# Designed miniproteins, single chains, continued (2): the designs that were tried, part 97

Each design is a single chain, and the fold is of that chain. pLDDT is the mean over its residues in the fold that is shown.

## One batch from the design tools (miniprotein)

Design m7346
Fold by ESMFold2-Fast:
Structure m7346 (fold): chain A 83 residues (1-83)
Amino acid sequence: MPPATPEEAAGLRAAVDELAAEARRAIAAIPEDGEEARRRAVTLIVALGILAAAASAGGDDALAAEARARARELAAELDAALA
């Protein structure tokens, strides 16, 4: 596959940062919004995994590793919020 352009790489980085921030907000909203916030958090964590795969496919293994690490950390935060 062709390597990601600098613009595509910047876009993927921005998407990772945005989805991670949204997922953390969704987790924080669980006590108030319940099941809706939980479903949103799960969806955003899954989307981070998809972006990690896209980054890896584009040759950005560092961004892929960071996105996977953020997804794992958010999954642990979600599990703690549901305990």
Scores: mean pLDDT 82

Design m7347
Fold by ESMFold2-Fast:
Structure m7347 (fold): chain A 80 residues (1-80)
Amino acid sequence: PTVTELLRLIYKHREELFAGKERISKEELKELLEKFAGVKIDDSVIDKVFEMLDTDGDGFISKEELEKLLEFLKQLGLDK
């Protein structure tokens, strides 16, 4: 899958992705995206997705960071 396809999966499943957690790790993100996509995702692609979402560079994605990024992408029409 492409970076944009993975970002769309994150948007659609954001509530399940966090599952009551405040933040998720890169490994957790990869596992959940592979589950939603039904295929194994190459590390180079997941690295790009994580880099886009981890704006603080702390190795975790917060719910707020995810919401802000996805809202921004939606405004640009990249939510196709």
Scores: mean pLDDT 74

Design m7348
Fold by ESMFold2-Fast:
Structure m7348 (fold): chain A 58 residues (1-58)
Amino acid sequence: HHMELEAERRRLSGELQRAATEVARIAEKAQQDGPKYREELERAMARVTELARRVAAL
């Protein structure tokens, strides 16, 4: 039980780290041309929020 939970937490943390990196990348582009990247940034941020919520729930 504990081992499965820890493995899942590590997997989700990895996904969260990748998603956070993607948000940073899109945010840099949004600084140059904000309107063009706004929706993409919003979707990326929503993904980070959902993954963070799942990690916190474990």
Scores: mean pLDDT 80

Design m7349
Fold by ESMFold2-Fast:
Structure m7349 (fold): chain A 77 residues (1-77)
Amino acid sequence: SLLDDLEAVLAEIPALRERIRQLKAQGDEATLAAIRRSLEGALVLAEQLKAKVTDPAVLAAIDELEAALEALLEELE
């Protein structure tokens, strides 16, 4: 289900945060820039999905995903 898919993505966020920190330590600016673009694209898609969904559990999962993606973008600064 969409909720299960969103929860699966949310479960991957800690690993992605650790990877970003490792890439920053390595100075891999090209990979970090690619990740930034992907996260920005994911936020756009999350907002578009949110406009089409009425299930409160799915909306809550999208809100949590948006907050997590925004926190990852801050980590990339």
Scores: mean pLDDT 88

Design m7350
Fold by ESMFold2-Fast:
Structure m7350 (fold): chain A 85 residues (1-85)
Amino acid sequence: MTRASAEVILSAAENALQMSKAMLAEAKRKGDPAVREKAISTIEQMLKQLQRWLDEAKARGAPPELIAKIQAQIDGVQAILDELR
């Protein structure tokens, strides 16, 4: 895998983390269980996609430093999901 391809995955993971933070803030602000459940479902779908891209990056020999950065973003998204639950 090229560095550029791995950096695209990193950018997607960074965007997912920012979106997850925004969804957590919105769920807390509204206090609506339906908003919280939709946020959980959306974040679970994003995590599944990010994990698939990370596994592909590892299989295709992405640079270890980029794999580590992508994993850190995924871990951040998982922490937000755990806070929503």
Scores: mean pLDDT 87

Design m7351
Fold by ESMFold2-Fast:
Structure m7351 (fold): chain A 83 residues (1-83)
Amino acid sequence: MEHIESTESVPPEQAARALAAAVLAGLDATMLVEGASEEQIREAAEEVRKAAADAGLGVRVEIEGGRIRATWVPTAEQLAAAA
């Protein structure tokens, strides 16, 4: 079972996969990526955004203090329903 929020450091590739899975399930998730380069963290964040976009979902990906946070956002359908 993947954690919705991880307090343990994981590789950026594993973090991206876990964050993408959480967002695809409609959940918010945060993964800790200690020792990763800025480039690796950026690539992981882009992988999460791409996975969400490919599934027709919205996501906000934020990088803070060695953590990657992915927040589920409403789909285009939900945004249209709110208008």
Scores: mean pLDDT 72

Design m7352
Fold by ESMFold2-Fast:
Structure m7352 (fold): chain A 72 residues (1-72)
Amino acid sequence: MSIEEQIEALLARVRALEAAGAPLETIKKEAVVLVGELDAPEELKNEFQKRIGEVTSKEELLAILEELRERV
């Protein structure tokens, strides 16, 4: 699976959790795990895991994940 396909799957999972009414903290925890599993440089994964941990809204989380897609 390409890194782009991995990020699209990550975004789909996050959107599915949001649609199911999952709490922000649950979605953030899942997103951090999924970012850690990407075939990407450790520095990039660490940067985005930290940024996701600092997120205060679902909209901000989705914006950060869209930025991750643009960075790969």
Scores: mean pLDDT 84

Design m7353
Fold by ESMFold2-Fast:
Structure m7353 (fold): chain A 94 residues (1-94)
Amino acid sequence: SRVRELIEELLKLAEEVENLDPAKVEELRRELEETLPGALRSGTLKLLERLGLSVDSPKEVIREALEKRGKEENVPKEAVDELFELIELGLSLL
């Protein structure tokens, strides 16, 4: 699962930064497994609404809308591309 991969990446970063013990890592894994899918779904829906789009919109249309808004707001292309990947992940959870 793409969500599981993201959770493992986040846990690895937390372990490296805060020297967490294994029990704390397992506690965080459970919290992320419970909260992250809901946050990704909610965030994806809100962003699509702001773009005037829906979950049924083609991915190509969503990408084009993000690129247009990113140019208008002077957002770097790399950040737009990362946001699109998160939206694709959120859509896969709906």
Scores: mean pLDDT 78

Design m7354
Fold by ESMFold2-Fast:
Structure m7354 (fold): chain A 85 residues (1-85)
Amino acid sequence: SLSKEQLEALIDLAMAALSAHVFLNEEARRAVLEVLSRGEQQVLTSADPQAVLRQTLDESKRVARELASPEEAERFISVLDTIKR
C-alpha cells in the first residue's frame, strides 16, 4: 500500500496535471506532463516523497515559463504555488 506521504504527493501532482490541462497550450502541457509523470514514478520509489514533489513542481514551473505564454504560465504557476506546501 502507498504511504500517506506518497498519496499526498500523488494528489498534489494530479492537481498540477489538471492545471496544465486547463491553462497551458499543447506544447507546454505535453512537456509539463512529462515532468509530472517522471515525478509520479519517483514518488513511488522515494524515501522523501515531499522532496520529490517540491522538485517536480519547481521543474514544472520552469518548463511552463519557457514554453507557455506569460499569461498561461502565471495561471499555471499560481495553482502550483498554492499546493507546494
Scores: mean pLDDT 88

Design m7355
Fold by ESMFold2-Fast:
Structure m7355 (fold): chain A 74 residues (1-74)
Amino acid sequence: MSKEELKEKIKNAALTILKDSIAKGQPELGLRSAEAFARYEAKELVEKGLISEEEAEEMVKEVIEETRRLLEEL
């Protein structure tokens, strides 16, 4: 699996966490859980030497921006 595929997979999983929380009436908890998940997965990728710390921060920022945009479209 490529580095870009791993990032996309993590992002999609975070969005799924948000969507599930929205369906349960807990959008704010969903945002926090999606961010926490993305940060955890990004840290694991850095520890495995697959991405840099800077790439990890960029990926987390992108997930936060996409999750907020999705919530605002509801």
Scores: mean pLDDT 80

Design m7356
Fold by ESMFold2-Fast:
Structure m7356 (fold): chain A 86 residues (1-86)
Amino acid sequence: SALEKAEELEKEARKYEEKGDYVTAGRLYLRAANEYLKAGKYDKAIEYAEKAVKLFRKAKEKGVPDAGYLETLARMNLASIKSVKS
């Protein structure tokens, strides 16, 4: 199910975040947000999309290549999720 996939992706994202791999963590949180959206869990979808934006911003500040592009994509995803909830 979408909910089951979201929970698995969230758990995996947390492991990478703890290791300081902000790009991998951000990608996994964004995927979790999309699966939570499919499951109708709008508040969790927003929460994890916002977390992805923050992690990509942190990676960008550390000079990681493409992190600025990933932050922009995550921000667009967040706006899309918010429009569905509204």
Scores: mean pLDDT 88

Design m7357
Fold by ESMFold2-Fast:
Structure m7357 (fold): chain A 100 residues (1-100)
Amino acid sequence: MTEKEKALELIEKLESHPSSGLFRKPLPADRFPEALEKVPEFYSLEQIKKDIEAGKLKSLEDVVEKIRRLVEAMRALSPEGSPLQEAADELEKLIEEFVK
């Protein structure tokens, strides 16, 4: 399996996870100005997938790092104890399991 195929499989697994809903598409700036203030480089799973397909992300390691940044952004946007923090933890577990 190629690095690109592994990366796309990881994205597909994340998109299929119920906790990924907020990340599947880019956040609209007019609805989420706080996201741009806290994480101006906020990426969606859709944007990461496009970067893989365009050859901008060439290794599974680069894709995993990008997704980890997305999870960090999720935590930055999340109130303490919110369902979004639990979703971030679940996505991190999925990534850890996938790369082992």
Scores: mean pLDDT 69

Design m7358
Fold by ESMFold2-Fast:
Structure m7358 (fold): chain A 85 residues (1-85)
Amino acid sequence: SEEELKLTKILFRAIAILTEADLIVRQARKQGMSEETLRRLEELREEIERLAEEIKEAVKKGDLEAAEEKLEEMDRLMEEMRRLL
């Protein structure tokens, strides 16, 4: 269905954001960024991971509204991560 396609796209986008967050933390460590910056990046990555799991549960329930709201929150946290770089 059209709704199932939307949920699938949200799930794939959430996985992509989580993957990017992991890469940002890895690159920041490799570049020797400050301990304060690394801790903040790790906190944001953990929040993104929590939201990704919540999106998976929303998708399983067919809850499009919850999935969309949580994806918007993930995008905001990703923007915060990019601002720290």
Scores: mean pLDDT 90

Design m7359
Fold by ESMFold2-Fast:
Structure m7359 (fold): chain A 75 residues (1-75)
Amino acid sequence: VAIGLQTLFDILKEKGLLDDDLIEKAEQILKSGDGLYVKEGVLRALKEEVPKDLEQKIQEYEELEQELKQRLSEL
């Protein structure tokens, strides 16, 4: 969920493990990522078509989560 990724981002930022470029990109992704999974889940539950732009944003969110988890594992 979005809240877990935000917490992970805040921890890594506090520890100085993120560069300024990644911080800026992560903030934009987190801001747009709120509710994406909920919206996709609702559409899939209703057997409606999931828009490709929503799928792309979810993919970007998951890639950010993996990158932040990788940086945390290097502690």
Scores: mean pLDDT 68

Design m7360
Fold by ESMFold2-Fast:
Structure m7360 (fold): chain A 55 residues (1-55)
Amino acid sequence: MKLYAKTKALLAGLEQESEEAAYKVTLDILRAAGFSEKEAEQFAEKIVFLKKSLA
């Protein structure tokens, strides 16, 4: 899966510290992957929310 390596790096970033830091890392990865700003924001919010909810 083309997105796999980026998802792996993202999960490592989310282990850092704050929700804001995790969100920024997620956005950077998704933008680098070619997602639009809108798509990256929506996806980043869902990933960070899910991580927080299941923590």
Scores: mean pLDDT 68

Design m7361
Fold by ESMFold2-Fast:
Structure m7361 (fold): chain A 88 residues (1-88)
Amino acid sequence: MKAAEDILNFHIKENNDPAYLDDQLKRQPEILKEVESVKDDPKVVHALEVARAEMRIREKNPDISPSELFERIREATEKGLSAEEILK
């Protein structure tokens, strides 16, 4: 659906725009649930988990640099960790 494509495009193009992401998630939380429940595409699932982890890590660690954030997410992904485990 278009909303799922917009979420994926945001992650690829504008992952550093918290206002756009917040507006999308706040206004369309049920679309995220729909994508998670009806999409069995590992790329879609992975993109959503990475986006969720990035947002929460930034909220808890505003001093974290983008490079360190990406490094942490990639390292955890290589180890097969879920977004919830990355947030610890």
Scores: mean pLDDT 58

Design m7362
Fold by ESMFold2-Fast:
Structure m7362 (fold): chain A 71 residues (1-71)
Amino acid sequence: SELDEVESIIAELSVDGGMRVAAVEAARLLIEEKLSEEEIIERLKTMGFSETVAKKAVSIAKEAIERLKKK
């Protein structure tokens, strides 16, 4: 699936496991749920991630999605 391909790219871009988990969830919310960046940040915060981690996770997810588009 598109999410599986994005998860592979995120694994390369993420510096640690916690950031990878947050970035994968951000990508899922962008691709499958079609949420805005603001909604994703709030969702990640409710899951226990800090605002700084949530914002970085959205950035990583967007970069992974853009890399997939440039195939």
Scores: mean pLDDT 81

Design m7363
Fold by ESMFold2-Fast:
Structure m7363 (fold): chain A 63 residues (1-63)
Amino acid sequence: MLEIEEEINRLIAEGYRAGKIEEGYEKAMKLAEENKAPEEILKTIESQYIVAKRAPEARAAAR
């Protein structure tokens, strides 16, 4: 459980830095689904993805 949360957060952060937010989101969701993560974790990933898409920081991370 805790280990999965850490890994998911890392994937999302990598997506932000690389400007590949969708890729990071996909990987995080896939990992969560495979490990049957609680709905709470899935909702958190979704929320972070939505914020990332709208945030100017995402554009700054991209090329």
Scores: mean pLDDT 68

Design m7364
Fold by ESMFold2-Fast:
Structure m7364 (fold): chain A 65 residues (1-65)
Amino acid sequence: MEVRRVGDTEEYLFVGDRESAGRFLEEQVRRAQERGWSVEAEVTRITDASGREIYEVRVTLRVLP
């Protein structure tokens, strides 16, 4: 997991299995809603050479105007 802060924007990157990625996304959306911030999310599914599904979740949180 990687966290970047630029001004009033926070970017979070998570890579993991389907369940972990889903829980991570749900938690970030909940936190944004509780803070009154906007949330933008991208989810990418990658299949590795052994047939395992890996999920990359990028979440951008911004302070609402």
Scores: mean pLDDT 75

Design m7365
Fold by ESMFold2-Fast:
Structure m7365 (fold): chain A 73 residues (1-73)
Amino acid sequence: AVTEANRLFLEGMEAFAAGDYATAARLFEEAVRLAPDHPFAPEALAGLAKAYEALGDTERAAEARRRAQELLA
């Protein structure tokens, strides 16, 4: 069974691929909020950073990258 966090992560990736960066950012943030310690969390945070960069939100993109690095340390 797909968990809610896994579903949100997959939907976030689909939104990102479609160029809907605002929706992708929302879905990635929600997925990480629900499952911050899951193996996909660093990937979701990397996707979140790229989505914020595409939206011109460099400050939130930097924050998402820092969060991803903390999980990979």
Scores: mean pLDDT 81

Design m7366
Fold by ESMFold2-Fast:
Structure m7366 (fold): chain A 85 residues (1-85)
Amino acid sequence: MEEALKDEDPALRAFVAFMAGFAGNYELVEKALKDPDPEVRVAAVLGAALSGDTENAKKILEQALKDPDPEVRAVAEEALKRLGI
């Protein structure tokens, strides 16, 4: 999974980032949040938000609120509102 997160194809990296977040693999989510492609970072945020682990998802979403891309920040804001914490 970590090797696939370094793939040259951003669509594959986004898929891996989403699955890492959804599976609760927060080590890979932290790496995905540093990806140069904002679509990969959005995928990681969405995966974490859907994981069902609200405590760890909140930490990841709060980190994403500091992202330089406004779309990544918007997705994190919406996800935090849905979690209610």
Scores: mean pLDDT 79

Design m7367
Fold by ESMFold2-Fast:
Structure m7367 (fold): chain A 95 residues (1-95)
Amino acid sequence: MSPVQLELARKVYELMELLNEFLSKETDEEVKKELTELTQEFLRLLALGMRGDMEAVREAAETLRELARLAKEKGDDELAEKAEELADFLEELAE
């Protein structure tokens, strides 16, 4: 695995840990469903991007920014920051 792929895997792992923590403490079922759907869409797009679909990489970054917006609205600034950081990383990879 390349250093870039290792860095990507690390950032994804950190995001997933924060997301799982958020979902474990969230009581709003609509918010849980929306975050779960955004996470599934992100992972689907990331899988396509890893196969060389650069448009999917850009869409994955957009999905992460939507996830970050929702996290920030719910007061989880750490999750929002990590999602934006990963989105920036993916946008750089798509260039």
Scores: mean pLDDT 84

Design m7368
Fold by ESMFold2-Fast:
Structure m7368 (fold): chain A 56 residues (1-56)
Amino acid sequence: MKSQLIAGLAGISQELAEKLEEAGKSDLTLQEISRALDVKPQTLVKYMTAKAALEA
């Protein structure tokens, strides 16, 4: 997964995209990731949408 491209598509920083990629490798739920990284659920939805688009 290319963190730079995901960050651009999701409208988030590359640093946040890298942290979300790292958290996504664990079996954490979206709520746990949101809490751990102090991000809104809407931000996680944008990230997941961008990631899915790149994987298609």
Scores: mean pLDDT 75

Design m7369
Fold by ESMFold2-Fast:
Structure m7369 (fold): chain A 63 residues (1-63)
Amino acid sequence: MELVEKKVEEVERRSAYDPSLSVEEQVARGRELFEEAVRELARELGISESTARKKMLDVIRKR
């Protein structure tokens, strides 16, 4: 679904490397953005967060 692809792109764009952040802070931010996108996608599609997470990971694995 196009919405899944857009959410993955949004996370990747927002998690762009920031040299002012430590490695731990950068990883934590990326993970937070991913989980937030999973929750938003689950709400928009009316599916479980587990299903939304699988769909997003499938898109990432294809590209």
Scores: mean pLDDT 74

Design m7370
Fold by ESMFold2-Fast:
Structure m7370 (fold): chain A 78 residues (1-78)
Amino acid sequence: GKYAPYHNHLLADPVLIEDLKPHKGKEPVLKDVYQNPKTGLFVAVVQVGDIEFHGAGKTKEEAKQDALDTAKKNLSLE
């Protein structure tokens, strides 16, 4: 139990998690949001089962949305 910051991110953005509602019994989880020092872009990591989807953007919110959109797009193919 040391995921308080990431857990708070999930609680702060419940609508984004709801938008990625379970597909094929896999539940999406927002794992991390960080800034890539090499590019200056924010990176968001969303995990569905054992699969990680990455999003990038100029802001944390943009990166989160991009990661969620990527996950939804991949899940919609099945």
Scores: mean pLDDT 64

Design m7371
Fold by ESMFold2-Fast:
Structure m7371 (fold): chain A 66 residues (1-66)
Amino acid sequence: SQEVRAQAEKLIAEGDREGARAARVSPVAGAEAVARLLGEASRLDPSLEAEMRARVHAALTEAARA
């Protein structure tokens, strides 16, 4: 439903916000916050799983390089 999609998009925005906030402390903390919240978004809306998985992988890869 559009309501479920909107809730998933809200979790994605929350992940971006918390990831940015935590990244001010460390890149690893930022990546962990992104992984947690984007994981919740993909569980709420499975159609987003591939996109969320790619975003989490990118965040973890960047943290590993720092």
Scores: mean pLDDT 76

Design m7372
Fold by ESMFold2-Fast:
Structure m7372 (fold): chain A 69 residues (1-69)
Amino acid sequence: AEKLTLTIESGGKRVEVEFTLTPEGALDGREVAHYVFGGPRAPPVEAKVEPEGVALPASVIEKAKAAMA
């Protein structure tokens, strides 16, 4: 099992996506974390982590696969 971590940053938001690649080249056990910065005030003990439908371009997926080859 191959694993890659990819971070996407846009407009004060940072989305961290962890991909686990199978030998077939499929994504398995992916993890998504979404962080928002510049808010008025964050909770003292909790980070805002929400699963979102993250649409990654094919080129980004290819870069992740290339790192394994």
Scores: mean pLDDT 48

Design m7373
Fold by ESMFold2-Fast:
Structure m7373 (fold): chain A 80 residues (1-80)
Amino acid sequence: VEEARAHLERARELLAQGRYEEAARLAFEAVKKAAKLKDVKTEIAYILRAIGLLEEAERTGDYRAAAERLLALAEEILAE
């Protein structure tokens, strides 16, 4: 939990600094760490969703939207 939260805080800082790709990648790491706290099926579902968001950003170049969505996803997982 602490590692996922630390990654979220750093990703928020990077997003505020306009470092969108780094923020998105770190938010993705936060999703992976948070998802491991769930059962295997739920973990897989969240990780696949996160992979899709990051792949879309790589295709479109919209890492800002990806960072925001990945941060929201990690917060959703940790709130459950």
Scores: mean pLDDT 80

Design m7374
Fold by ESMFold2-Fast:
Structure m7374 (fold): chain A 80 residues (1-80)
Amino acid sequence: MSEEDKKRFIEELDKLYEELLKMTREQALNVLKSLYEYFKEKNPEIAEAVKEAIQRLEAGEDPREVIKSLYEKIKEILEK
């Protein structure tokens, strides 16, 4: 992933994070499942983080806490 691609992805991730915080659990699950399918071939580490977030949402955890945790995890993956 190039540095320009990382910057663009982080900007898109920031927008997605704000939108996900406004979504219901079901809407967030649908978005995260799409992200998992996209990243499982392109970035397995991000895909694993998304899969964990899906499992936590399906287990009934607070969507805001799950989405915040996922956002922070993806940023950590992108920084190193």
Scores: mean pLDDT 79

Design m7375
Fold by ESMFold2-Fast:
Structure m7375 (fold): chain A 82 residues (1-82)
Amino acid sequence: MDEELRREITELLRKVPGVDEETAREIAERVVSAGRLDGPEGAGLAAKALLQQVLPGPEGEKLAERAAEEIRELLTRRGVPS
């Protein structure tokens, strides 16, 4: 596991309203795993799905989409293959 990547994703998720530190860490672990298996696209899809489970309604959907895109961009910048 890339500890630095996990920490960066956790910090990004903690900035999302309604996401506490424990939830951010749990999602970050799954997102890193998905990113290693299916690249930045897989990581983004995992983040969106997991965030939608904890963030209700249309506003939660928009927050999940934004965070998923930031995570996808982060993994792409770190050279995780697609």
Scores: mean pLDDT 80

Design m7376
Fold by ESMFold2-Fast:
Structure m7376 (fold): chain A 97 residues (1-97)
Amino acid sequence: MEKEFLEAVEKGLKLPEIKEELEALLKELEELQKEADEEAEKAKETGKEEYREKALELLKKQLEVLIRLAELLLKAGINPELMEEAIAALERSLASG
């Protein structure tokens, strides 16, 4: 599944119509990942719930960006079955956390 998702992203980056939007979503995801990792480390070092809550909020934002990315790939016709499964799984994770 993870390899197939990466292959879908690589195929999307070869499509001029979605390349710019896809690159913007990937950059947003990378920035959110870095911020989430920093807040998670602060939570571990300090034991303060405030940093844990911030890390969880950033992880939720990452899930939202991943849903948008999968929806963009789905709209472009890239591996529709996998994209529909990924969106459903990400939406369940977002609803549960």
Scores: mean pLDDT 81

Design m7377
Fold by ESMFold2-Fast:
Structure m7377 (fold): chain A 81 residues (1-81)
Amino acid sequence: MVKPFSEMTPEEQAAFVRRLLKLGYEGKGDEAADLVLQLMEAEGFSPEVKRVNLRSLAVFARNLGATELADALEKKADEIK
């Protein structure tokens, strides 16, 4: 449902996810969450779409053990009005 991600090749999608997970494992979850939010804002996504996508990514990150990234993504979603 996120247009930029759907336009990526499977290899590019995997590389993007690996980068976010690496930042999360390094304790840079807030930096990773900010990067995701900036990407969504550049695409002109509505606040509702940003919130849904951030929460979906947080669930995915948590299932992969990237707890700091998941927490940062949930926090950013809660900050969206």
Scores: mean pLDDT 72

Design m7378
Fold by ESMFold2-Fast:
Structure m7378 (fold): chain A 69 residues (1-69)
Amino acid sequence: GAAEEEALLARAAAHLRRALADPTDREAQRGLFEELSRLPDPGAAADRLAAEVGASRETIERLAVAGAL
């Protein structure tokens, strides 16, 4: 539901902020990937995170892909 999706987005935003602060933080990258993967529209979620955190969608996608590895 909407509350669950907002909680996932909040957790993804926290992981994104950590990954941006420390590009060697593999746990933050994995957390970002896992939270985005649980959302019904990861692309729309990435756009919302870009607006909220002040990152590009390309950066978010790159960090999430790193988390999947």
Scores: mean pLDDT 86

Design m7379
Fold by ESMFold2-Fast:
Structure m7379 (fold): chain A 86 residues (1-86)
Amino acid sequence: SKLEELEKEYRDLVEKLVKEGLEVAEKLKAEYPDMPPEELMKMALEETLGGEGVELIEKGIELALKDEEEALKVAEELAKLIKEKA
């Protein structure tokens, strides 16, 4: 089904991003061992997603925070799906 295809694509994308982000973070940690973890995460995200990618995530979070009721409903539906093992 289309839903199963989207779920697989999303899962594969997240897995790839996590792997790439972790590799970038390890490289940055080796180059800047005394850098605070928060700054390392910022640099890793910027290198992995680019400035435009980071801006899109920040904009998405800002929009979600402005509509807390809708964000909560989405979170509840996601939690229900996970609990039902669907």
Scores: mean pLDDT 60

Design m7380
Fold by ESMFold2-Fast:
Structure m7380 (fold): chain A 56 residues (1-56)
Amino acid sequence: MLEMILDSDPSRPITDEESEIEVRLLSIAAQNAADGVTPSLDKNVDPEEVVKRIKE
């Protein structure tokens, strides 16, 4: 059980690119939640669409 807690504490460094993508994904998820839609509606999420929604 303690090992499960340790596994929940990842101290890996993330790249600037990875953090940027995470922010974009979170923003899209928040937008979809506010609009009352689920991201799972779009099977096979296209990264270009993710970037598009965040930028515009």
Scores: mean pLDDT 55

Design m7381
Fold by ESMFold2-Fast:
Structure m7381 (fold): chain A 67 residues (1-67)
Amino acid sequence: SSEEKLQKAKDYARRLAEENGLTEEQVQAILNALDTVFEQFPDLSLEELLNVARVAIDGLVASRQRQ
């Protein structure tokens, strides 16, 4: 289901973010971004949602050095 697909993407995003040392605030930002993306593009596949999560996490990891 769409709900299960989004939840799986969120679970993946949390684990990946935590493995990369992101804060809970940053984790929540990524999860909220996934909600927003899925609301705008409900036909996205699980693979596409996982890619969105990975790109967002990579961006935050890269930006951490600038903050």
Scores: mean pLDDT 83

